Designed miniproteins, single chains, continued (4). Designs and how they scored, part 32

Each design is a single chain, and the fold is of that chain. pLDDT is the mean over its residues in the fold that is shown.

## One batch from the design tools (miniprotein)

Design m13154
Fold by ESMFold2-Fast:
Structure m13154 (fold): chain A 57 residues (1-57)
Amino acid sequence: MEKILEEIRKLLVEQGFSESQAELVVNMAKTKSVEELRRILELLKKGDIKGALELAF
């Protein structure tokens, strides 16, 4: 879980999010299952930021 959350945070910052914005998304996402976190990560890797945020929140 922790490794997936860190990777999500890094990808958000790469996509133009501020450190504080990425941290907020990670804080919302850490209540999700590992399977949901993997889906968020997949969307971020594709550049689908909106889809990733919809799953995180």
Scores: mean pLDDT 79

Design m13155
Fold by ESMFold2-Fast:
Structure m13155 (fold): chain A 89 residues (1-89)
Amino acid sequence: GKGEEGARLALEGAKEGVKLSEDSKGASAATAGAIGAIGALTDARLGVASDEEAAEEAARAAEGGAERSTTPKAKEALLKGAEKAREAA
């Protein structure tokens, strides 16, 4: 479904954010974003969230990681993931 696709895109952005993070604080923030996106993906797969709810939850998780990111490239990856998640729904 579109919610699962959106959550997966946010997760991919957050995983890239972890790889691009230059310090432990930024990496931790991106990891929290990835965990939130996994939660949204799980909710979509279990049918407990609508497509729009799952995509928005995942986008919000990625944006939270971006807000706490210390590396500009990591922040960009997280924000692109969030944007793609919303576009998928």
Scores: mean pLDDT 87

Design m13156
Fold by ESMFold2-Fast:
Structure m13156 (fold): chain A 94 residues (1-94)
Amino acid sequence: AAARLAALEAEIAALEEKLKKEYEEAVKTSKEEEVEKFVKELQLEALLWLARRFGVPEELIEEAKRLYEEEKYTEAEALLAPPIEAALEALRAA
């Protein structure tokens, strides 16, 4: 359990650093509306990766992918964020 948690924390930290750099670059070169869309796309990619990593039900992942393809980024995020947050809290409690 502890070794898996440490590995996940390292992967999450690496993903956070990557997303931070991509966000900072977007802010330098893009208008506010373009930055907002880009941030939502990055957040959704991160949530999809975390959902798969934390064993979120495939049905929810498939639904989120459908919403993503329809460019309903906010709805896809709202579908995945709660189970990911619950999984993270469960790992911290273990």
Scores: mean pLDDT 72

Design m13157
Fold by ESMFold2-Fast:
Structure m13157 (fold): chain A 45 residues (1-45)
Amino acid sequence: SDIFKEIDKIVKEANEKIQSTTDPEEAARIADEAYRKILELRRKA
């Protein structure tokens, strides 16, 4: 699969989850997990 499309999916999913939560710790965790996945994909690009 196209890694840029995977990055887009990760970003979209994370943003939707962050916007849907009122817990700042949960938002931070979601952002951190998404960012780690993006970094892993970018290392292969």
Scores: mean pLDDT 80

Design m13158
Fold by ESMFold2-Fast:
Structure m13158 (fold): chain A 61 residues (1-61)
Amino acid sequence: MVGDLYRAVRDFTARSPDELSFRRGDLLRVTREVDEEWIEAQSLGTGRVGRVPKSYVERVG
């Protein structure tokens, strides 16, 4: 759901400019649902927005 808080469970390196790189433990807020496998999220640490694979994150709260 848009606005949900997620935590990265593993590191991810972006392969395109529209993807977001993050490290395990980073907090990400969902800005848009893309599809079953991807969300768009903003890093709370950096403020950057990009696409995030759902398998690399877990919902908190």
Scores: mean pLDDT 84

Design m13159
Fold by ESMFold2-Fast:
Structure m13159 (fold): chain A 69 residues (1-69)
Amino acid sequence: TDKLIEKAKELMREGMRAADAGKYDEAIRLLEEAIRVLEKVPSSNMEAQIQLSLARMALSITKLAKARA
């Protein structure tokens, strides 16, 4: 469980770095992968639920940024 959360955090860091560089398609792919990894963690895990909410927000912001670019 902890390993999946750490993997998702790294994917989110990479996704945000890609978004900062204007690489929106890469950022979207990385954030979607982070969401898929977090969805494998039981819903009772509060840290995973918080990270999942953050990843979904980051994905929405990145998709909006791509649409305006």
Scores: mean pLDDT 86

Design m13160
Fold by ESMFold2-Fast:
Structure m13160 (fold): chain A 60 residues (1-60)
Amino acid sequence: MASVTELFLRLAEITELYILAKKKNASEEVLKMIDEAVKNSRDLEKTRELIEQVKKKLEE
């Protein structure tokens, strides 16, 4: 079970990535991955994987 604290930390990280993605004019694919992470925020493992994929795409 996800703790409330873990959920808030994940949502904060997702929000920061969304702001960064918009500043970098990231592809629609990256923005879609961020949206998917928000929708799956209760699944911490899936959300972590999506966050890592977005970070990798933004660092390229």
Scores: mean pLDDT 75

Design m13161
Fold by ESMFold2-Fast:
Structure m13161 (fold): chain A 98 residues (1-98)
Amino acid sequence: HMSPEARAARERTLQRIREALEDAVKEGRYVAFSVAPEERELYDEIIKYAKELGLKEVDRFEENGYRADLFEKDGAIVGVAIGPRARERLRAWLAERE
C-alpha cells in the first residue's frame, strides 16, 4: 500500500534510528525514541533492532494504548515508547529510575 517514495522515507527513518542505536551502544550513552500510536510497525522495528544489538529489556510499562520499554547494555540506556503523549510519559518514567 505504500508508494515507492513513502517506502524510501520509511527506510531512511529506520536507518537513522539504527545508527542512533548503534552509536548509543558503542558509546554507552542514553537515547530515547517515541512514536505516534499509529506507528506500531516502526515501534516493533525499533524494539527488534535493539534486541539484535544485544540490548536487554530491563523494564516495561503498558497502559491503555501506551507502551514503553527500557533496554540496557554496557552502560547504554535505550528508551522506546508508543502511544499518546509517549515522549512526555517516557521522559517522566526514565526520570523516576534516577
Scores: mean pLDDT 78

Design m13162
Fold by ESMFold2-Fast:
Structure m13162 (fold): chain A 96 residues (1-96)
Amino acid sequence: MAEELLREGERKLQEAVEELKKADTYFKNGDYDKAIEEARKAIELAHEAGRLFDQAYEETTDPELKRRARELGIQSVAVTLRAIGIILDAEMKKKA
């Protein structure tokens, strides 16, 4: 059960990272609206991944699985913060 939650969460986290890469690419190309759109998708996927890692942490008694869930949860937060940064930077560029 906890291992299945970790695998599902890792899949969603990987999808979040790919959407974040798309957001970075659109931002560099001056496509600020698309950068915001892809960054928002990255946040949604990272949030869902984080929920799955939290569930895995609560459901397991294995200390190694708890540590892995915590580490992956931190990565989900990092993806979310980077995506928020892209949204803020893109909105500022649109106003300039």
Scores: mean pLDDT 90

Design m13163
Fold by ESMFold2-Fast:
Structure m13163 (fold): chain A 95 residues (1-95)
Amino acid sequence: SREELLQFARDALSYARELIEKMEKDIKENKINYGRIKQYRDELSRLRTLVEQLEAEAKKLNDPELQRAVGELSREIDRLEQVLKKAEEIYKKKK
């Protein structure tokens, strides 16, 4: 339903924000390793797939609230990708 899609978008947004905080903490505490990078890449890929599906459904329903929620999620996923790039750069500099 539309309500279920809106809830999925909100849950995904909360999850993306938690991932950003965890990744930023791992960066600060020098805990970035290949396993963490791989996990974050996999999670980013899953969130990208979810946002594409939610964008398609939002367009079909022409629902402004769902469109706004998906837009907010998309922006947070972009932020997650930027933090992941920073983590990857730090990992490459580790000898």
Scores: mean pLDDT 86

Design m13164
Fold by ESMFold2-Fast:
Structure m13164 (fold): chain A 55 residues (1-55)
Amino acid sequence: MNEKLREEARELFKYLVEVLGASKEEAVEKAVAYMRRNGASEEEVEKLREELLKE
């Protein structure tokens, strides 16, 4: 489910930034890779990337 996958990727991003101290750029790259690996469309991946960079 793309919506649930997107939520998981967003949680991964926040965990990486807030708990592990990763840079936002690294965290975005990992969240995007997670979505792509789990079958998200390129449009969904780009939408998530834009939202996470806004944070």
Scores: mean pLDDT 78

Design m13165
Fold by ESMFold2-Fast:
Structure m13165 (fold): chain A 62 residues (1-62)
Amino acid sequence: DLEKKVEELEKKIAEDPNDVEAWVELGYYYAKLGKHEKADEYFNKAFSLDMEKAIEYAKKLN
């Protein structure tokens, strides 16, 4: 369930706001939901924390 994954990731980010992989996954799932503006916000947050790690992790989600 995509919505449950989003909720779990939002909880994870609340506990650790520096979790680059969780920000990337949120961006990916919001993009799948068609919420591209929200997806961009989450990807930008991940890139601001660690651009290289965010890009590498995003490649694994494809």
Scores: mean pLDDT 83

Design m13166
Fold by ESMFold2-Fast:
Structure m13166 (fold): chain A 74 residues (1-74)
Amino acid sequence: IDEKEINEALARMYRALGKLFMKKKDYETAVEMYEKALEFDPNDAEAQRNLAEAYRKLKDYDKAAEYEAKAAEL
């Protein structure tokens, strides 16, 4: 296992945790988990879209639009 494989595994784990917290309606923790996923895989369009949704639930529409735009670039 190299650094790339470890980073991909960590990104998937944090993305899964983010989805879990979205389901629990803990949107602040979901944002934190998706931000961690993007630290390990910044090109994860799914994590970017999910982060935008979490920000929308927090009524941070500017950040939601920003991450939606970033996902569209990928």
Scores: mean pLDDT 83

Design m13167
Fold by ESMFold2-Fast:
Parts: C-alpha cells; structure tokens; sequence
Structure m13167 (fold): chain A 61 residues (1-61)
C-alpha cells in the first residue's frame, strides 16, 4: 500500500473512534450521521479531529 493509502486509513480510523466517543452524549442516529459526514471530509482530503466530529454532531442534534 502507498503512504497516501495508509494516511487515509489512519484518518478514517480516527473519525470512527471520535464518533464512538460521542455515543455517550448523542443519539445513535446523530453519531451515525456525524461519522458519515466526517468520512466524506476525509475522502475529500480534509483533516478531521475530535472537535470537527463533535461540531458536526452538534449541528445534527
């Protein structure tokens, strides 16, 4: 695999982990939508942090 592929996989994993931490504070539907949006941003080459995923969840709540 290329280094670019590994970086993408790491960012996808971080988005999934961040969304999982939101399960305690948000409904499952909001968590699922926030994860979907975060993964789309990763696919577009955007950097995702826990703060980014939380902001998406807050907008969907």
Amino acid sequence: PSEEELEREVREALAIIAAATLKHDYPQEVVDKALEEALKRVERGEEITLSTVQEIADKLA
Scores: mean pLDDT 76

Design m13168
Fold by ESMFold2-Fast:
Structure m13168 (fold): chain A 77 residues (1-77)
Amino acid sequence: LAEEAREYAEKSLEALRKGNFKEAVEYFGKAAELAVKSGDSKTVAYVVGVALILSSSIKDPEYLKKLVEEIKKANEL
């Protein structure tokens, strides 16, 4: 869970680097869900850091809205 969350978080950042905002948000969603389910606060903090990078880098309101929805879904787990 924690290791898988980190793997998806890294895939999210790689997608962002390539300009694939849809994939970046989708991989982030998986990372956030796995991080919350892991119960590991360090992994949750890492994924929160990734959310901040995505929110500062993605200028498209549609993908920012999707990012916020993924954060809300993870928080409701």
Scores: mean pLDDT 80

Design m13169
Fold by ESMFold2-Fast:
Structure m13169 (fold): chain A 61 residues (1-61)
Amino acid sequence: MSPEERKEVIELLISLGVPEEEAPRLADLALKAHEELKKAGESYPGILKTIATLLANRHLA
């Protein structure tokens, strides 16, 4: 996984209202979920952002 992907996910989570201190942890969860989906052949350009958004919504609920 590239460092740029992780940084983009962290920035997205912060922009969605996730606290800066929590964003790296949620980003790591999103990246791990994305890797598992890639192994299953279920990866596309928008999927990582979708996973990150779902995690942000669950954190804020």
Scores: mean pLDDT 75

Design m13170
Fold by ESMFold2-Fast:
Structure m13170 (fold): chain A 77 residues (1-77)
Amino acid sequence: SLGDKIVELAKKDPELAGLVREAAYIASKLGLTEDEINEVIEEVLKNYEKLKTLSPQERIDYIRKIAEEIKARREAA
């Protein structure tokens, strides 16, 4: 499960696990489906090195933009 993956990540990289948890929360709050939430998490994982260079607020804004773009694809269909 996603929860189990986050727990395992927290043992190796607590910062990455925190980002994944935050991304899942933001996407869930925006009303994304489980599949769409997984897509947001995959984008966060792919861009982890870039996200580490951003401030906490810039990270939130970046993740929110990804989630909103994914949601917009469903709403436009």
Scores: mean pLDDT 79

Design m13171
Fold by ESMFold2-Fast:
Structure m13171 (fold): chain A 63 residues (1-63)
Amino acid sequence: GDEALRAAGETLKRLIEGEISEEEAVERLQEITGMSEEQAREAVELALAGDSMGALGLLLEAV
């Protein structure tokens, strides 16, 4: 839902800002959205590459 999407987006923002590790971001995304480890990892990689819209699209498919 909207709350899960917002929490997931905040998680990726914290990752980009260096507040959390990639491993922590993957864990949190799985807990928030129920997505697979592979999907969470892809969202993390897209966010770190600066593809924020690509990462958001993947989150939207998961929720």
Scores: mean pLDDT 82

Design m13173
Fold by ESMFold2-Fast:
Structure m13173 (fold): chain A 60 residues (1-60)
Amino acid sequence: SLFDEFDKDGDGYITGRELKEYLESKGLKPSDEEVDALIQAGDLDGDGRVDRAEFERFLA
């Protein structure tokens, strides 16, 4: 799934680092502020990371 592409460690969470690494693997160069904004958009609990349930709700 798309979530599994972001969740490089398989820990069930997407961190800003994992998101940044994924975007860089696609040839993008996101700033730390852009990565933080994307995580915050999906992070409904405000813990600085996105779990699978938050990710699925964000995309719904």
Scores: mean pLDDT 68

Design m13174
Fold by ESMFold2-Fast:
Structure m13174 (fold): chain A 61 residues (1-61)
Amino acid sequence: SMTELERLLAELEAYRAAEKDPVIKASLDAVIAEIRGITDEREALRRARALLTMLRREKAA
């Protein structure tokens, strides 16, 4: 079973894969890598949720 963090990271990777702008794609790669490097799971979850909330709002607009 996937952990909550693994599930959120998979959704972030899907947004990255769908991104057509190479600058935004590179920015997403960097932020996802930063989240993967966070040792505190609570902080990693907070960062992943915040980014997903932002991306979901942009997609809805």
Scores: mean pLDDT 84

Design m13175
Fold by ESMFold2-Fast:
Structure m13175 (fold): chain A 96 residues (1-96)
Amino acid sequence: MEFPVSRAEAVATARAAIGNLEKAYYYEFEKGDKQKAANYSTAAGILATALVLMDPRLQPVADLIKEAIRALNKGDKEKTEKYLAEARAQVDALAA
């Protein structure tokens, strides 16, 4: 795609998206703070969208982050954990 970022920059952006999603998970399921969960999940979604535009190889990671956000918005803790773990594993594989 146009204007591809470096692998290190793409990995850093993906990890930032995952980090925001982990904070959204904490506020949704551990704290019950819906507003903070929404703020962090929105940030994760924006980063996931940017990731696809910069490097199409990260489409699977972006899709997993978006599925995790969808599960989180439905209160599905188990699916949120599953998609978050799968996204992290794919980013770690790309970083290797």
Scores: mean pLDDT 82

Design m13176
Fold by ESMFold2-Fast:
Structure m13176 (fold): chain A 65 residues (1-65)
Amino acid sequence: SITLEAAEGLIRMAAWVTGIEAEVRIEGDRITVRVPLVDEEKNREFIRLAEKIAKNLGVEVRVEL
């Protein structure tokens, strides 16, 4: 789905902007994001951005630590 690919790309950009080395994958009809347990504040901001992107594009995102 072009929508899933767009969401994946935007979430990867959000990780780059926040300096988080996240794994972002399309898994079926959703996006899975895995974040390191290193910087709580940056992780929180990145997770907020990822969830906002997913909500705005109508895709499901699952965040794993």
Scores: mean pLDDT 81

Design m13177
Fold by ESMFold2-Fast:
Structure m13177 (fold): chain A 70 residues (1-70)
Amino acid sequence: SMSPEELELEIKEALVRIEAGVLIASGYDKEAVDEALKEALEALRADPSLPASEAVKLLRKKAEELEAKK
């Protein structure tokens, strides 16, 4: 059985993945969003205390930065 801390991290990861799907459905470049998602998930795993809202902000910022480089 999952610890409360592990369950919270899993929920945060799920929320970030949902936001990545929303960005792709909204017309964002899939390659940029996939790379941004990888970094946001790595940030959550490195600091499990990071709020889901901050992880979502990291995802959006990185996706926008990667799109701007094309």
Scores: mean pLDDT 85

Design m13178
Fold by ESMFold2-Fast:
Structure m13178 (fold): chain A 55 residues (1-55)
Amino acid sequence: TRIAVVTAVAPTAEEAARRAEEAALKQVGPDAQLRVDVEELPDGRWRATVLAVRT
């Protein structure tokens, strides 16, 4: 089992999620299960947190 937690920040929620997902898949491999959470920051940017698990 491989586990990674990756965060990314971008001007949009979609871009932040995409960046974090790409980084997480590079760490654990393409067959990983992803959980994505996005939050808006006070400055109008978005932070995505991706939990990636590969069994």
Scores: mean pLDDT 83

Design m13179
Fold by ESMFold2-Fast:
Structure m13179 (fold): chain A 78 residues (1-78)
Amino acid sequence: DLLNEVEEKFREIKLNNNTVLTEDEYLELVVELFIEIAKEKGLSEEEMKKLLDEYMEENLGESGKKKAKEIFEKLLKE
């Protein structure tokens, strides 16, 4: 499960690095991990957008989902 893998990796990073991140930095890291794992699994951009939307809506609500989409589009820039 891609979303569970992203969440586990994020928790692992927090545990191992003793780093205090802002809410914005946390969101950016989660989106970066999601894109990395999804690309390795060969997901299309459309599939990634759908899964990211579902994941972020569960955790962040409307405002967070909008910000995550903006970060996602920025990081996918060629």
Scores: mean pLDDT 72

Design m13180
Fold by ESMFold2-Fast:
Structure m13180 (fold): chain A 90 residues (1-90)
Amino acid sequence: MKEVVREVAILATAAAILMVAAEFEEERGDLETARASREAAVELLREAAELAAKVSKEAAELLRKAAEAAERGDILEALKLANEAIDILE
């Protein structure tokens, strides 16, 4: 359980960094790099959700919703949901 929680936290943190990077990349006009960073973040959130499902259904659902928000470009909602999932995992 503890190892899974750590892996989920690492993946969710990496996704958060990529989502923030995508926002700055888009702001500077690097739309291709922004898209790549966002797509990578979505995949990391989906992987985190699959791992989280082994220990918390609630955290897994929040991470799936975070991936959906990131896919829509709603980075603030994605960050909020990912953070809530990590908080549930304690």
Scores: mean pLDDT 83

Design m13181
Fold by ESMFold2-Fast:
Structure m13181 (fold): chain A 65 residues (1-65)
Amino acid sequence: LEEKKKKIEELMKKIETASEEEQEKLLKEIGEISGVSAESIRSNIETYGIDKTTEWLKGHLERKA
């Protein structure tokens, strides 16, 4: 659980500095870890920003543990 949360934090931070092509790859990887679709993650980032989306994803992982 802690390892997955750390991985999501690292990937979300990389999105801030990544190219558009690299962002697609990162979103897919985050989706595989969290069980949330890459499309939903992108939509949440566009609407609420990276920090709020990161906390939301961590919450999803915690509920599955």
Scores: mean pLDDT 77

Design m13182
Fold by ESMFold2-Fast:
Structure m13182 (fold): chain A 72 residues (1-72)
Amino acid sequence: AEELFEEAKRLFEEAQKAAAAGKVEEAVKKAAEAVRLTLEAMVASGEISEEEYEALREEVVKAFAEWVRAKL
């Protein structure tokens, strides 16, 4: 479970570097992957159910995409 959180942190750092380089689309893709791994880690730790994971994954990705669109 901890490894998933660490990989998510790495992807967030890569997303920030991509954004700083002007690669916004790449940053969005990496950030979305980091969110997915974080939710998977929460399921593995028992903090959320698999059913909650499916609902949150889709909702969080949509919310994040809308937030990025508003920033651009």
Scores: mean pLDDT 71

Design m13183
Fold by ESMFold2-Fast:
Structure m13183 (fold): chain A 106 residues (1-106)
Amino acid sequence: MDKEKAKEYTKKAREAFEKGDYNKAIEYLDKALKYDPNNAEAYLLLGKISFDQGNLKNAKSNYELAIDLDPNNAEAWENLGKVYEALGEYEKAEEYYKKAEELRKK
């Protein structure tokens, strides 16, 4: 496991994601997870890509992995809320949005 290499590839994945190059972002995220399978940011980015592609099941699974690895990641909780809202589970969505807000408050 090489956490430095994982961070390098996660950074490249983020840059590709911001440019809308989802195929390149996924390629870099696969490399990041080979170097560090516990990289919470890599799962967060995979979740975002899956959500943008309409794959709510994969988005949910990746956001849940990101939260399991980093439960203080407010963005992962908020994005999980968006998945539940898209699934019509509004009460669960509100619960996760509240959790994200709590984590953002000092």
Scores: mean pLDDT 87

Design m13184
Fold by ESMFold2-Fast:
Structure m13184 (fold): chain A 65 residues (1-65)
Amino acid sequence: MEEVKKQLIITFKDLNLTPEEVESMIRTVRATQAGDPRVTPEQADEAIEAIISAAKEVGLEAERL
């Protein structure tokens, strides 16, 4: 999780991501969890938490989570 968060922060800064793009990433994680029984709700929540934390670090606000 911590390494994923660090990588997301770098990526978000490099790509100059918008809040809409962050929301899209969260929707993708949710869709993956819903479509793949190997992805647990716990794993999806951890990924979403990392995305939200990285977004906050770069000054983005993610909504509707």
Scores: mean pLDDT 71

Design m13185
Fold by ESMFold2-Fast:
Structure m13185 (fold): chain A 94 residues (1-94)
Amino acid sequence: KELEERLKKNPNDADVWYELGLRYLEKGDYEKAVEYFEKAIKLDPNNARAYALMAEAYYKLGDFEKSREYAQKALELDPNNALAREILERIDAE
């Protein structure tokens, strides 16, 4: 509703794309979550949290190569990102 209205007014609002990604991740629609997080990081490439959540979405999709790539990018931006570290540990344990 409100997120879609905000996008109609400003399609370059990185925060709105990020919030949509979170919403679809919570719903378990991991493909949609990835699409929206990709839009968010293209507009705001320094959002370490968005990279970590994209790694989580790729992990849920079984794409461990992309999950590792995005988790590493999150750690490059924020070395203390606990989610990104946890995802890499999960991948390395398989």
Scores: mean pLDDT 82

Design m13186
Fold by ESMFold2-Fast:
Structure m13186 (fold): chain A 73 residues (1-73)
Amino acid sequence: SEAERLLEEAIEAARAGDLFEAGGLAVEALRALHEARGELSDEERALAGRLQAALDAGDAEEAVAALEELRAL
């Protein structure tokens, strides 16, 4: 799916240390999920919050972990 592709690209960007690109791709992935399903789940919203906190902190390892959990849903 579009969201799965964008999440994989976001994970690759975060692993490369490009947290700006990872954040942009993650936002696009969440928008694609919302457009496809009409609503994000509580779990997806919680993981999006964890991702944003990791990005704000410059924590690439936590950003990757949050993105991988989002992809697993």
Scores: mean pLDDT 84

Design m13187
Fold by ESMFold2-Fast:
Structure m13187 (fold): chain A 68 residues (1-68)
Amino acid sequence: MSPVQEEILEILKKLLIEKGVSEEVAEKIVELLREGKHEEAIEIAKENGLTDEELLELIEEAIEEVEK
């Protein structure tokens, strides 16, 4: 994995926790995204109170933060 992708995932984990997702669940979502299992990551996010739109917004925020 590229250093930039890893940094995006670290920021995403932090943003998920700030949204009220537990650290354990946030790590699981990030690991699934790292593995390219996007559908499974979305499913877990939904089970923990996030919408598809909210998850996508957090991913976009993490990308923007790295690009600063």
Scores: mean pLDDT 79

Design m13188
Fold by ESMFold2-Fast:
Structure m13188 (fold): chain A 57 residues (1-57)
Amino acid sequence: VKLSDEAIQLAKQAVLDNASASLEELKAAVRERLSANPSVSEEEVDALVAMIRRAPT
């Protein structure tokens, strides 16, 4: 994942804010927050969500 620290933090916050949501809803939430930042791709969003969901936190 080649994202800025800010983009990674936004993705983590989106996942935490939507902890009870489905995987698809989490991807949508992360995508919406990160798509406000023009340097993030859809593939990077998917990778971030998968990575955060696998983390033991």
Scores: mean pLDDT 67

Design m13189
Fold by ESMFold2-Fast:
Structure m13189 (fold): chain A 68 residues (1-68)
Amino acid sequence: MKKIAVVVATTREEAEFLAEKLKKELGFDEVELVIAPDKEEALKLGKELAKKLPGDVYVYAGPLLVAE
């Protein structure tokens, strides 16, 4: 089964950094990037995309988006 990561971030640089890390360290076959300037909208878009993708899908939020 294809292992897919959906990376949710507020900046492209953060999204690309996380995508590279997930591919190298966790062996994801595919990584989709979701970037939006609004934190809540970015998370919403990421979750909706994850529901539409075929395979084992995991949603990862960038540190700036999840920074408690």
Scores: mean pLDDT 74

Design m13190
Fold by ESMFold2-Fast:
Order: structure tokens, then C-alpha cells, then sequence
Structure m13190 (fold): chain A 83 residues (1-83)
């Protein structure tokens, strides 16, 4: 569900902050481990992001948007990541 995806992403952001890791890597890994994204889907999303000039640090937002997460929820996670 969208709530489950949001909770996975939130936990991944918190882990990235706690461990000093790249949030893009931790979020992508968590979504793949939970079965929401395949490695091929992630590669395609990253390619589309690069073609559109999306900064590398914002690629995780494209993963969440592809899974139907709302812009409001993505903004909440962005605020958490930058806090």
C-alpha cells in the first residue's frame, strides 16, 4: 500500500541519517528489498531522471512518485532528510 511504501521510505531516511549514508541508496535498497521496485525499474527511473536534469540527490523522489506516493508525503520525507 502507499502507507507501507511511505513507512519503508521514512525508516530508510532515518537509517541513512543515523549511519551517515546516502539516502538515495538506502531508500532504493529498502524499496527493492520490500519488492516494490526491481533493479531494472530503478535503473530506468534513474536514467529518466538524468535525462530530465534531476539532481542525483533527488532521485529517490522519482522512485516514490513512480509508486504513487503523494507529493505531500514526499515533501514530509524531504523535510525529514534535511533536518
Amino acid sequence: SKEEIFEIAKKAVEEAKRKGLDANVVIGRALRAAGYLTGEQMREIRKEGAEKGIPREDLWKLYLRSLGVSEEDIKELEELANS
Scores: mean pLDDT 84

Design m13191
Fold by ESMFold2-Fast:
Structure m13191 (fold): chain A 58 residues (1-58)
Amino acid sequence: MSPLVVEAGKLLAENFTKLPAEERDKAIEYARAIELAKNEEEADRAAQKALDFLSKFK
């Protein structure tokens, strides 16, 4: 598994309960995009979008 996918999955899990309720649905959508990726390139793009999303909650 790509390092980006591992990092995004870890941060989504660790930060999920800290997110506002409205943003938790978006976190689920990002996690599903990574899970449903057909190849490593698609998974990496989904992971990067998830990391960019989470960077708002630093």
Scores: mean pLDDT 78

